Designed miniproteins, single chains, continued (4). Designs and how they scored, part 76

Each design is a single chain, and the fold is of that chain. pLDDT is the mean over its residues in the fold that is shown.

## One batch from the design tools (miniprotein)

Design m14797
Fold by ESMFold2-Fast:
Structure m14797 (fold): chain A 61 residues (1-61)
Amino acid sequence: PDLSEAELLARLLTVPGVGRERAMGIVAYVASHGWPRSAAELTRVPGIDPELAERIMAALA
């Protein structure tokens, strides 16, 4: 999604199980690599398991 870093962080913090540390890690990943094309790509962020990655992708679709 074409979200600013601040908007992306705010939306990530609404996802149960993400928390601040994981949300910041995802924002940093997206800033360097762009938005992941699949939940599997999002699991490359430390602390993000496949179930949480699918939840994040669904919430930000």
Scores: mean pLDDT 78

Design m14798
Fold by ESMFold2-Fast:
Structure m14798 (fold): chain A 99 residues (1-99)
Amino acid sequence: SELVRRVEELLEKIRTSDDPAEIARAAEELAELLLGTRDEEALRVALERTEELLESDDPAKLEAALRIAMAVLRATENKELILRAIGLILRAIGKLLDA
C-alpha cells in the first residue's frame, strides 16, 4: 500500500531525527494522514512503529508517539486497535511525566 509506505517513511523520519521541529512536523503530517484513512493495515503499522518511539527518552519523540496513537484512536472502529492505541497513550504520558 502507498499509504503504508508513507506511514513507514514518516515514522522513520521521527525515529531518526534529532530536530524537535522536524519531529513535530512529521508527526503532524502522519496524524492528518491517519485521521483521513479507514485503512486498518496502515493504522496497525502506525501503532507497531509508534511502540518503537516509546523506547526513546526524547520528549519530542514521546509527544509524537502520543499524537500518533491519539490519531489512530480517533480514526479506527477496530476494538483491538482502540485498546492498543489507549495502551500506547498511557505509556507515552507516563514517560513524559517521568521526564
Scores: mean pLDDT 88

Design m14799
Fold by ESMFold2-Fast:
Formats: C-alpha cells, structure tokens, sequence
Structure m14799 (fold): chain A 62 residues (1-62)
C-alpha cells in the first residue's frame, strides 16, 4: 500500500507518539521536572505539535 498524504488525524497520531518518545528521553536525560511537567501538560491538552517543539528544544539544550 502507498501512503499518498498524511491526514490531519494521522499527523496528530504521529506527533503524539513523537511527543511521548521525547518525553521519555527527557526523563532519561535528567531534564528538570518543571520542564517535563510543561511538556506533559501540552500532551494532556492534545497540543502534540507544541509538545514536540518544546521537548525538542529542551533536549537540544543538553
């Protein structure tokens, strides 16, 4: 099967999975709990794109 284009739902699912993986990496890397909580709250609110961006930025600073 070919994947012609990501639907909004598919993109949201990929971003959610990515955010969860990054959150695990943040915890393993010893990122401060305050920053981890912020990313977790974004995931809880369904703001997966913002969660990915925040987590990625925090990890890039390590």
Amino acid sequence: PTVPTFTPEEVKELLKKGAEILLEKMRAAGVPEDDIQRVEELIKEGKYAEANAEAGDLLARL
Scores: mean pLDDT 78

Design m14800
Fold by ESMFold2-Fast:
Structure m14800 (fold): chain A 60 residues (1-60)
Amino acid sequence: MKLTNQQIVDRVVAAGARTAFYIPGTLYVPVTPDQLEAVQAAIDEIRKVDPTVRVKLVVE
């Protein structure tokens, strides 16, 4: 099953990410170190639904 870009963004924001932006082929999610664990868990759940999703965490 494939998720829309908006559904992916909504899930990472619900996990605590302040923002996420899409560059063709990859979603970039800026996180602080304290958000990393929760956002990574949300990405792992997204990949269970759609393993083709490419996500890059950017730690600030």
Scores: mean pLDDT 75

Design m14801
Fold by ESMFold2-Fast:
Structure m14801 (fold): chain A 87 residues (1-87)
Amino acid sequence: SATELEKEMQEKAKKAVETFTEAGKLSGDEELKKEAEEFKKEMDAMLEEARASSGEEALKLIQEGLSKANEMLKKAEEKLKEIQEKL
């Protein structure tokens, strides 16, 4: 359902932001913190638009948001691993 996908999108987005934040904290890289902040704003905006939209358009926006959250989480995990391998 749209509600289940919205929850998954929010959970994946939160994990991605937390992972980028941890990577930035470990490396001292301000760009990683900025990337996390910008991504959070993008996800929040998509959720607002989805909630204001019709059922079918809302579902499409949530699916696009979930796809972006999954890609961002993968990127965040890869960056964290690279930073940890330097320690």
Scores: mean pLDDT 83

Design m14802
Fold by ESMFold2-Fast:
Structure m14802 (fold): chain A 71 residues (1-71)
Amino acid sequence: GEEEAKRLFEEGNELLLKSKYEEAVELFQKALELAPEEDRAEILNNLSQAYLGLKKIDEAKELNREAAQLL
């Protein structure tokens, strides 16, 4: 549940810092499936950063737009 989503998000952030973008995307997507509504915007924002690292600019922009709509 929520604690598992938090752990996946933290691990994804560590991978993002190491520029392991594909692995970070996988963990952030799993975190989104388990996260409560109030945490979704933050996960979407970091997932967007991972897509930006992969040079998937249009996908990153869409994720940021979705995150903004949740705030």
Scores: mean pLDDT 86

Design m14803
Fold by ESMFold2-Fast:
Structure m14803 (fold): chain A 53 residues (1-53)
Amino acid sequence: STKLKLRLLMFTIVLGSERLLAERNPNNSETKAAAEDTKKLVEELKKEVEQAE
């Protein structure tokens, strides 16, 4: 559905921003954990988009 594709796009952008923040704060474990959590969410959304088509 369009909503799932839009959500995937938004979280993909968020993941990019979180990775950039992790690079700027390499000793901040919370920032790194947030990026990993968002990565998992993006992978789940990709599966939902694939199923919905």
Scores: mean pLDDT 79

Design m14804
Fold by ESMFold2-Fast:
Structure m14804 (fold): chain A 95 residues (1-95)
Amino acid sequence: MTADITIEAGEDTVTITITAPEGVPAGVIAALVGDELLRRGLAKDYEILEASDTRAVLRLTLAEGVDPMEAAEAAAEIAKKLLEKAGITPNITIK
């Protein structure tokens, strides 16, 4: 099983799109990524823009002075670890 993750770095935001196979809670994975980035002080807030059984879109507002690419790479690492723990192969694209 493969999950597709697209991470888009903006000026002050990172947007994460997760498309997962049936039985994988994409919205829960997105929230766990958001919570971990908040815990690390890389994001100051996040919003779930979309959550369904197979797809979630998360927008992170970055903390002041945080490099968007550093935040995107951290998000990719967190998502990869969560999916691998669930037995799912991550396919991650950072833009």
Scores: mean pLDDT 85

Design m14806
Fold by ESMFold2-Fast:
Structure m14806 (fold): chain A 107 residues (1-107)
Amino acid sequence: AALDRAVDHLAEAGRHIQEAYEALKKGDYEKAAQHFEESARHMDEAARYAKEAGLTDAADYFEKMSQHAREASEAAKKGDREKALEHIDKAVEYLQQALDVVQRAQA
């Protein structure tokens, strides 16, 4: 249950990042900021459920992803597309590290 909920929230976070990316591409910085904030909220939930599942390292990476999503939202609110994309690139790096931890825990 806890692991399934972490995965569900991670999927929703990814959907919001995709919507934010499309909004940035169209110059809709307000919509991009809103989707980055929603993504961060789902990443926070994923981290909580990952901790309940005993995946503390993965939870730490999800928290770092959440922080970068919030920073991307702040950059988008300021019209700074380059900074918003920089923070999303860092969030993707932490996602790759979180997936490696989960894969190793299942081995």
Scores: mean pLDDT 85

Design m14807
Fold by ESMFold2-Fast:
Structure m14807 (fold): chain A 77 residues (1-77)
Amino acid sequence: DFEARVRAAIDAAAEALAAGDYAKYTGALMNILALGLDYGKEEIANKLVLEGLRLADEGASAEALREELTRLLRELL
């Protein structure tokens, strides 16, 4: 299930961001890209990753990132 796996990756990205672990954060975003490739949903995955990077660059909280990426995922499905 693409949605469930991407939601788990979003949760992992938010946890990494809260911990200040940029390497794990980047790894979670790369996992979203890999899921996009595996499920033929690369456009959705690319949009989620770009939004995640923008939110982190703007200093968004981990919870705000989780909420916004989860909202965007539902809109793009």
Scores: mean pLDDT 87

Design m14808
Fold by ESMFold2-Fast:
Structure m14808 (fold): chain A 65 residues (1-65)
Amino acid sequence: MKVQLQTAMEILLVAAEIEGAKIVSRSGNEFVVEYDSSNKTAREILKSAEEVARQAGLKLTVIEK
């Protein structure tokens, strides 16, 4: 379960990067991602990633700029 959720989060992070989000840092189970708050598509993807991270016990910090 945890491994599957981590894989789902990685897929969502890749999709967010394609839509213009930027992964600022990766540190073990902690990720920091930034995106332009006007980009609604990236926001929706990152909202899904936040939910997956919460369920998986991973720390995802999303910075709106």
Scores: mean pLDDT 78

Design m14809
Fold by ESMFold2-Fast:
Structure m14809 (fold): chain A 65 residues (1-65)
Amino acid sequence: SLQAEDLKQEILALAKRYGLKAKVEVEGDKITITYEKGDPEKDEQFKNDALKLADIFGFEVEIKE
């Protein structure tokens, strides 16, 4: 869906901002984010921001490292 594509792009943009590599997959109303661990502080900020974005878009979230 357009909403899922928009959310994917927003999360990928967040990852780029924090200097992280991330993969985003969507299945129904669930989004799975896989990212490469780097700086613990930036990793935590990215995770928190991604969770907030998914909540705004109405998606359930699973985050993997």
Scores: mean pLDDT 81

Design m14810
Fold by ESMFold2-Fast:
Structure m14810 (fold): chain A 71 residues (1-71)
Amino acid sequence: SAEELVKEAKEKLDQYLAQGLSKDEAIRRVYEEFKKKYSDKEALVMALAARAIYNGADEEAVIKSVEKALS
């Protein structure tokens, strides 16, 4: 589900940021992991979702956006 994908992206983003990676590098790592596990389309959408979360977007709004992008 979109909720599960967003939570996974947030978890990975938070982990990379905790390691001292920059925003852009952390988001790139999220993209690469989702690309490997899912698809290029899902990876791009989830990288954009991770960027929105980093910028303080509401998680519920991000979930709604991901649902629309992947349907």
Scores: mean pLDDT 84

Design m14811
Fold by ESMFold2-Fast:
Structure m14811 (fold): chain A 84 residues (1-84)
Amino acid sequence: SSEKLAEELIEKAKELEAKGDYVTAAGYYGTAGEAYKEAGKYAKAAEAYRKAAEAYLKADPNNPVYQKEAEDFLKKAKEYEEKA
């Protein structure tokens, strides 16, 4: 199921964060957010999108590409928080 896929992706993202691979972790959190969205789990989708944004900023808070990615994920998080 999409929810089970999202849970597996969140676990992988947490492992990557623990290893300091924040950019790859952000990608996994973003994909988990999409999977939670497809499952209709909007609150969890929003949380995953916020974690993606946080992971990009942990990678390098001064990188304009990561700032843009974080901004886009925060916009998605707000959208799905309103739908939850």
Scores: mean pLDDT 90

Design m14812
Fold by ESMFold2-Fast:
Structure m14812 (fold): chain A 80 residues (1-80)
Amino acid sequence: SMDEELERLEAEAQRLIKEADEIKKKSTNPGIKQYIDDLVTAVRQALDYARQTRSPEAIEQARDLLEFAKKELEKIKKNL
């Protein structure tokens, strides 16, 4: 169901946000910290919108953004 998919995406987003906070603490670069904050904000906003609308398109956009953010954090983590 869409509700189960949203709950799964919410759980994945919460894990991502925790990892982002840990990466941000290890960074000394203010630009990287800001970029991490921007990624987290974008993920939160997309998921909130998907949850409010329960639109398949909004859910897909939130999923795509979450996957993008995961890849970006992985790149940042490898260069710490």
Scores: mean pLDDT 88

Design m14813
Fold by ESMFold2-Fast:
Structure m14813 (fold): chain A 60 residues (1-60)
Amino acid sequence: EELRKKAYESMPDELKPYFEEIDKLVEEMRKAAEAGDPEKVSELLKKINELRKKYGEKLR
């Protein structure tokens, strides 16, 4: 995403692990989708949303 570079450059080092973990979960979700595992995709989406909430709290 176009905003990813800007967000990464401007975020504190403390938030970078959240960004990296979200990226890892997105990759796992992509692999699960390719494997045809909708339950795994749903679980990964839930984890991503939880991390995004924590990340958003730090930005607010």
Scores: mean pLDDT 72

Design m14814
Fold by ESMFold2-Fast:
Structure m14814 (fold): chain A 74 residues (1-74)
Amino acid sequence: SVKEMIRRSAEAIAEGLARSRAGDEHTPGGSVPEDLDEETIELLVEELKKAIPELSEQQVAEIEEGLRYSSELG
């Protein structure tokens, strides 16, 4: 289902962020799904907050803005 795909994407982003925080310059395999609508972006952000509770509100907002920007370009 779409929700399962969103959760899987959130887990991949969470792993990428964890590696970035460990000093890794390259995040693994993070192609964000194309054609994200606003509802999908909100669900992805919620799953990210659940997967990485240490994320600051600023970091969450930056991720949300990035996803919205990618959606507008696609």
Scores: mean pLDDT 60

Design m14815
Fold by ESMFold2-Fast:
Structure m14815 (fold): chain A 91 residues (1-91)
Amino acid sequence: SEAVRQEILRLARLLALGGGATLARYRLKLAKEGKLSKEALEQTLKELDLLIREAEEMLETEEDPRLRERLEELLRELKEIKKEVEKLLEE
């Protein structure tokens, strides 16, 4: 059914966003340890901007309150990681 298809796609997108946040956090840790190049950190910033946009777009159309809460939590996490990445790039 169309409803089942749409739910599977939303869950897949949410999982992809969560994976992206985990990877960005790991790259941030490597950068703080001096183990990530400036170019890789700049790429991480670009990827975070895309993930934030995706999460914001999903939140605009999501009607399920549990998925909305998870998206809001994930969006807060992505924005905090971005802030720390931007701070390191200013150093």
Scores: mean pLDDT 87

Design m14816
Fold by ESMFold2-Fast:
Structure m14816 (fold): chain A 106 residues (1-106)
Amino acid sequence: MEITSPDEAMEAAAEEFRAAGYDVTLEEVEIGGKKYKRVRVSGGPAAERLNAAIDRAYEAAKQGRPDEATSALTPVIRELDGPLGRAAAYLRLAFQMIGDELAGRR
């Protein structure tokens, strides 16, 4: 899949989480007047901590701090290395793309 939007990156992350045995829901969130998809995971060993980190990342983006969004994921990404590395990479890409759109770089 060629990733051209934050929503596509978030959908790619969702597919990788499903492949790793998580249940995944795609929700809609509004940041800076724009609508984006967000993942919510369950059924897996890191689900609660991952959802908390994703929630923190979206709050940082909402407050005009998109660079802090990727930082909020860093501790959980470290725990997701290996079988969930692709999901973590797509989450990071999605927040980077959201930051670029909010900064007018896309």
Scores: mean pLDDT 74

Design m14817
Fold by ESMFold2-Fast:
Structure m14817 (fold): chain A 82 residues (1-82)
Amino acid sequence: SLKALSLEEIEKRIEESTEKEIKVLEEKGELEKAEKIRELKKKVIEELRKIKTSEELEELILKVGEEMAKIYKNLTEEELLE
């Protein structure tokens, strides 16, 4: 069974993580950042559905990290983990 490596499980984890981040940003009054995260999530899910290899998945994860950094600008490891 390759369930632990499934793109569907990765998609679910991305959705759960981004929903948590959006709620935290909304609670802080960072509504513009919350909206940008919602739009990024939509694009990431679309790209994730096109992935066929683990290498392509790793490249997408790196690209998402860069886009997240642009949204937060002064992103720290602590802010990423909250």
Scores: mean pLDDT 71

Design m14818
Fold by ESMFold2-Fast:
Structure m14818 (fold): chain A 95 residues (1-95)
Amino acid sequence: MVTKISREEYNELLEKEKKVEEAFREITGDKDVKAISGKLAGFGDDTVFVGGSKPREELEKYREELEKKTNMKVEVIDLPGLIALEILASLVEVE
């Protein structure tokens, strides 16, 4: 199961991930925050998944602020879920 994506779209999605990561780290103070584009993980929508070392319930309190700051749809997930999405994203085939 490999998601195929153009080099241009891949780079755009990585920049979106970086933007979300930087904004959420600033908002939460959680240095371990990671963001994974749903498209790179095989989802069909523009959602970006975020998680960090803080409990999901704590990070969820900041989700709306992150969405307003980035103008992106985001979902907060737990660390095991985030790791699973990182593995899926690492399998993406770039054209």
Scores: mean pLDDT 81

Design m14819
Fold by ESMFold2-Fast:
Structure m14819 (fold): chain A 79 residues (1-79)
Amino acid sequence: MVDIEALVKQLSDPDPWVRFRAAAELGRVGEKAREKATEPLLKALSDPDPMVRYAAREALERIGGEAAERAREKVAELK
């Protein structure tokens, strides 16, 4: 059983590897993570670590729907 709320909290961990794994795992959960993970993953698109930013973008695309749309809009704002 995957604890989506625990993964969302791990997106704010001081260790970039913990944040990367949390983002990747939320992407594997897919659509079921959308309600709880979309906003935290959108914030992770601005993470200082490039691997975390990559994983967050991949996760939002895998979650799909509104999450993917909002990720595209957020990336456009970030340039």
Scores: mean pLDDT 81

Design m14820
Fold by ESMFold2-Fast:
Structure m14820 (fold): chain A 67 residues (1-67)
Amino acid sequence: SMTVGPLDEELIKEEMEKLEELLKEGKITEEEVEMARLLLEGLEAKENKDYEKYEELRKKIQEYIAQ
């Protein structure tokens, strides 16, 4: 299996699971979960040196905030 940073990858997965659980409990909004997902994907893209994807995700986050 290919992992870039085992600890960071595991932490990202755990954080995603916690966010989905909070959404099911009604403690956060779908918009907050989507923002967190974009941020986590951006971090993963940066770690994988996929700078094109990182910049695309950064632009999406900026557009989302600007709404």
Scores: mean pLDDT 70

Design m14821
Fold by ESMFold2-Fast:
Structure m14821 (fold): chain A 69 residues (1-69)
Amino acid sequence: MGGGGPTNSAEDQKEEVVKALEQAGADPALIELVREELEKLIAENPDADGAEIGAAVDRAIAEYRAAQA
């Protein structure tokens, strides 16, 4: 089940990004936005690569910052 062992799937990259944000002590609202953007990306494109994952994360961060302005 899942990728097992080492993998670079979009789901695994999502988990690593969320874990990194949690480890950095990011705002739960930001973590939720990032998770939503990544889940949306993966639902539309399950073959999303690291660049697409990164773009989705950047978009979520930009939206979070804009919402605070």
Scores: mean pLDDT 77

Design m14823
Fold by ESMFold2-Fast:
Structure m14823 (fold): chain A 73 residues (1-73)
Amino acid sequence: SLAEIEEQAEKFKEAFQEKAGLSQEQAEKVAEIYKDELLSGKTEEEARAVVSKYLKELGVPEEKIYEALAASA
């Protein structure tokens, strides 16, 4: 449901702020991307892959991305 997707996106935002050290604005953008991918019918795995690619392009260390993804599962 939309509410479940929004709850998961909020967990995702918090995990990236706490584990990856993202700013509030960056974490909100990450949560927005994740939510949009899920709403478009992509799997959680596919949505996480899109977010990981976005953050790698921004220069976020892969270890921090993996820590945040694990914390959001």
Scores: mean pLDDT 83

Design m14824
Fold by ESMFold2-Fast:
Structure m14824 (fold): chain A 98 residues (1-98)
Amino acid sequence: SMEDIEKDVDEQLDEIVEAAIGNLRGTEDPDLNVRTANFVAAMIQLALISLSKDKEKAKEALERIRNVARELMTSDDPFVREAAEEILRRAEREIEKL
């Protein structure tokens, strides 16, 4: 149920954030399958963070992810830049809803 997902997110929020940051940085992997899997995982983790009942912790988590995405937007790799831009856009949108 949605309530069970929200509870699990709240209990594991720090782990989800660290995994999201790790997966976002994993978009720098030279292997196309690995970098794509990392991007998809980061997108899912960002969506999970947005389901947290603790809106202040969710905001702090999204701001951390947003800051990492901003750093990666300076990459020479167009895939990394585009992945980071999408994560940044979604994180900012979710922060505005909180």
Scores: mean pLDDT 86

Design m14825
Fold by ESMFold2-Fast:
Structure m14825 (fold): chain A 70 residues (1-70)
Amino acid sequence: SKSVSLLTATAINMVGTEVGAKISLEDARLAYRSAEETAKRTIEVSESEEDKEEARKYLERARKILEEAE
């Protein structure tokens, strides 16, 4: 709910850091590797241009997360 969510968000923001901040570098690297493998498989098995475009966006998102984690 709104009231409970607001209180929880405030507490996390003050002490969590691990939850309220960006993901760890280790997690970001894992995400990037997964995105790269997913994009490769999509290109190999899909004939859909839409699927290939989604794979590109997924990879770009993972790259951004990795850059922010570094």
Scores: mean pLDDT 61

Design m14826
Fold by ESMFold2-Fast:
Structure m14826 (fold): chain A 55 residues (1-55)
Amino acid sequence: MSIEELIEALKAAAEAGDHQTVAELARQLSRIGTPEQVDEAVKAIAAAVRARNAA
């Protein structure tokens, strides 16, 4: 699984409210991702959560 695939899966899980999947994928990203990739993922997840909360 690529870093990009992990980030997209995390965004989808966050949008769905699947906290268990978010936690699992976040651990995987933390192990294999660079600090820059982790920061990008955090920003993307925050944006997805904001979009969900605005609805």
Scores: mean pLDDT 76

Design m14827
Fold by ESMFold2-Fast:
Structure m14827 (fold): chain A 70 residues (1-70)
Amino acid sequence: SPVEELKEIAEKLVEEDPSLKEEAERLIKRVEENPEEIKEAAQRLLDLAITNGASGEIIERLEELIKKVG
């Protein structure tokens, strides 16, 4: 599911930057409770990834997920 895919990407982002753990966990909890918000949550996680210099692999996976859901 898109929610499970976002969760996996968020876990990888937190492995690269542990300071993002709290924000990533809040986004994942929100979409688990409200799956319709998947696009907004993925866009927010992409913003966090870009701002904090995440790997191109994480950025590409988030862009692909956003394209798939919207």
Scores: mean pLDDT 86

Design m14828
Fold by ESMFold2-Fast:
Structure m14828 (fold): chain A 97 residues (1-97)
Amino acid sequence: MTREQILREAELSMVLMQAAVLLLAAKRENAPEEIIELLERLAEAIGKLGELPSVDPEVLEEIRRLILEAGRYLDEGNYEKAKELLEEALELAEEAL
């Protein structure tokens, strides 16, 4: 494994963990089912990105940014904005597959 490959695996693991933590928080707070389903699909898509020989690190960072921003809106109870950000993150992840 090269240093760059190790860093990519660490970044993927971090993004996947952030999605999983947000999913657990959403379930605990009884967020709308639509939000929960989006987070489940996003976690699956991020997991599949880890199976690819290469992933653009800028795409991973943008997905991470969108997940963190969605988490802020979920904390505020702004489910519409959180959904918008999660849909954008999912689209980016699926386009990278």
Scores: mean pLDDT 82

Design m14829
Fold by ESMFold2-Fast:
Structure m14829 (fold): chain A 80 residues (1-80)
Amino acid sequence: MSEEEKLIEETVEKMKGASEEEIVDLLVELMRELEARGASRAEIHAALAKVISKLIENGEVSEEEASRIAGEAMARYDAS
């Protein structure tokens, strides 16, 4: 397992039972951690998409919630 895959798995685990706000915070933390490790913007976006897909698969969020969460996380990340 790569460091990226490990971070994604750990982040998804932390999101189980989390609120929408907590999920957004965890996504922003993941994106910042990946950037600190040298990930490109494209790689960060790919990791975000993987986390969102796993949350939908696990029934943690709906497609509508996922769209809103992803947009909010990206906006907060870009504002930093």
Scores: mean pLDDT 81

Design m14830
Fold by ESMFold2-Fast:
Structure m14830 (fold): chain A 71 residues (1-71)
Amino acid sequence: MREEMIEGLERQVELAREAAAKLEDPSPAREVARLAEEAIRKLREGKEEEALKLIERADEKARETGELLRA
């Protein structure tokens, strides 16, 4: 579970960095990457509850960033 979650978050960071390269303002995509990276750190520290909250926030920001890419 922990390793699977970290792999998913690493993929999310990669996708967020790709999105940042396509946006004139990369800030929303960079925020997604930051939240996902913080979640990885929390998982490595064994703070799974805090990591899950960060994952939820990253997913919300990723949805908003995806809407900007489609505009």
Scores: mean pLDDT 77

Design m14831
Fold by ESMFold2-Fast:
Structure m14831 (fold): chain A 74 residues (1-74)
Amino acid sequence: MMTAEQQAQAIGRFLTRHFRRQGRPVRVEVSVSENSTGALVGQAVTRALSARPGETVSATDANGASVSFRVLPA
């Protein structure tokens, strides 16, 4: 099974392709804390799918785990 970090990296690549297909080339930077969970990645990616270039989308939990996607113009 994918770790939360591997899942987040795969989603980052998917978001890059998604925006490129829409004529909006972007660079997606992914940050994942060591104690992140797949559920936290899922929350962050759901928000990131509706993100606009220049936005940062993040999710954190009570244990200090965090996942963020920074959508940068290319």
Scores: mean pLDDT 74

Design m14832
Fold by ESMFold2-Fast:
Structure m14832 (fold): chain A 91 residues (1-91)
Amino acid sequence: VEEFRARARALVAALEEEVRRELQRRNRPPTPEEEQEFAQRFIDAQVALLREAGMPQEFIDLFRDAMLRGSISEEERKKMTELLEKWKASL
């Protein structure tokens, strides 16, 4: 679990650095399309890590939907917590 968190943090940091470098080369603020592309890259990378860790597909689907909306409901949060606990129990 700690190794997974460390990998997730390292991946996010690497992606942030890559995006920062791209923006510096362009010497302008990102367009709405570029911002959406960057957001999608972060979401896809995190989804790939969750899938590798054996996280349930239901959890991955809820996570992706919540990230794309930028919000999470109380019901979705409870469901994700239940799925997370089931995943931990399966380890």
Scores: mean pLDDT 74

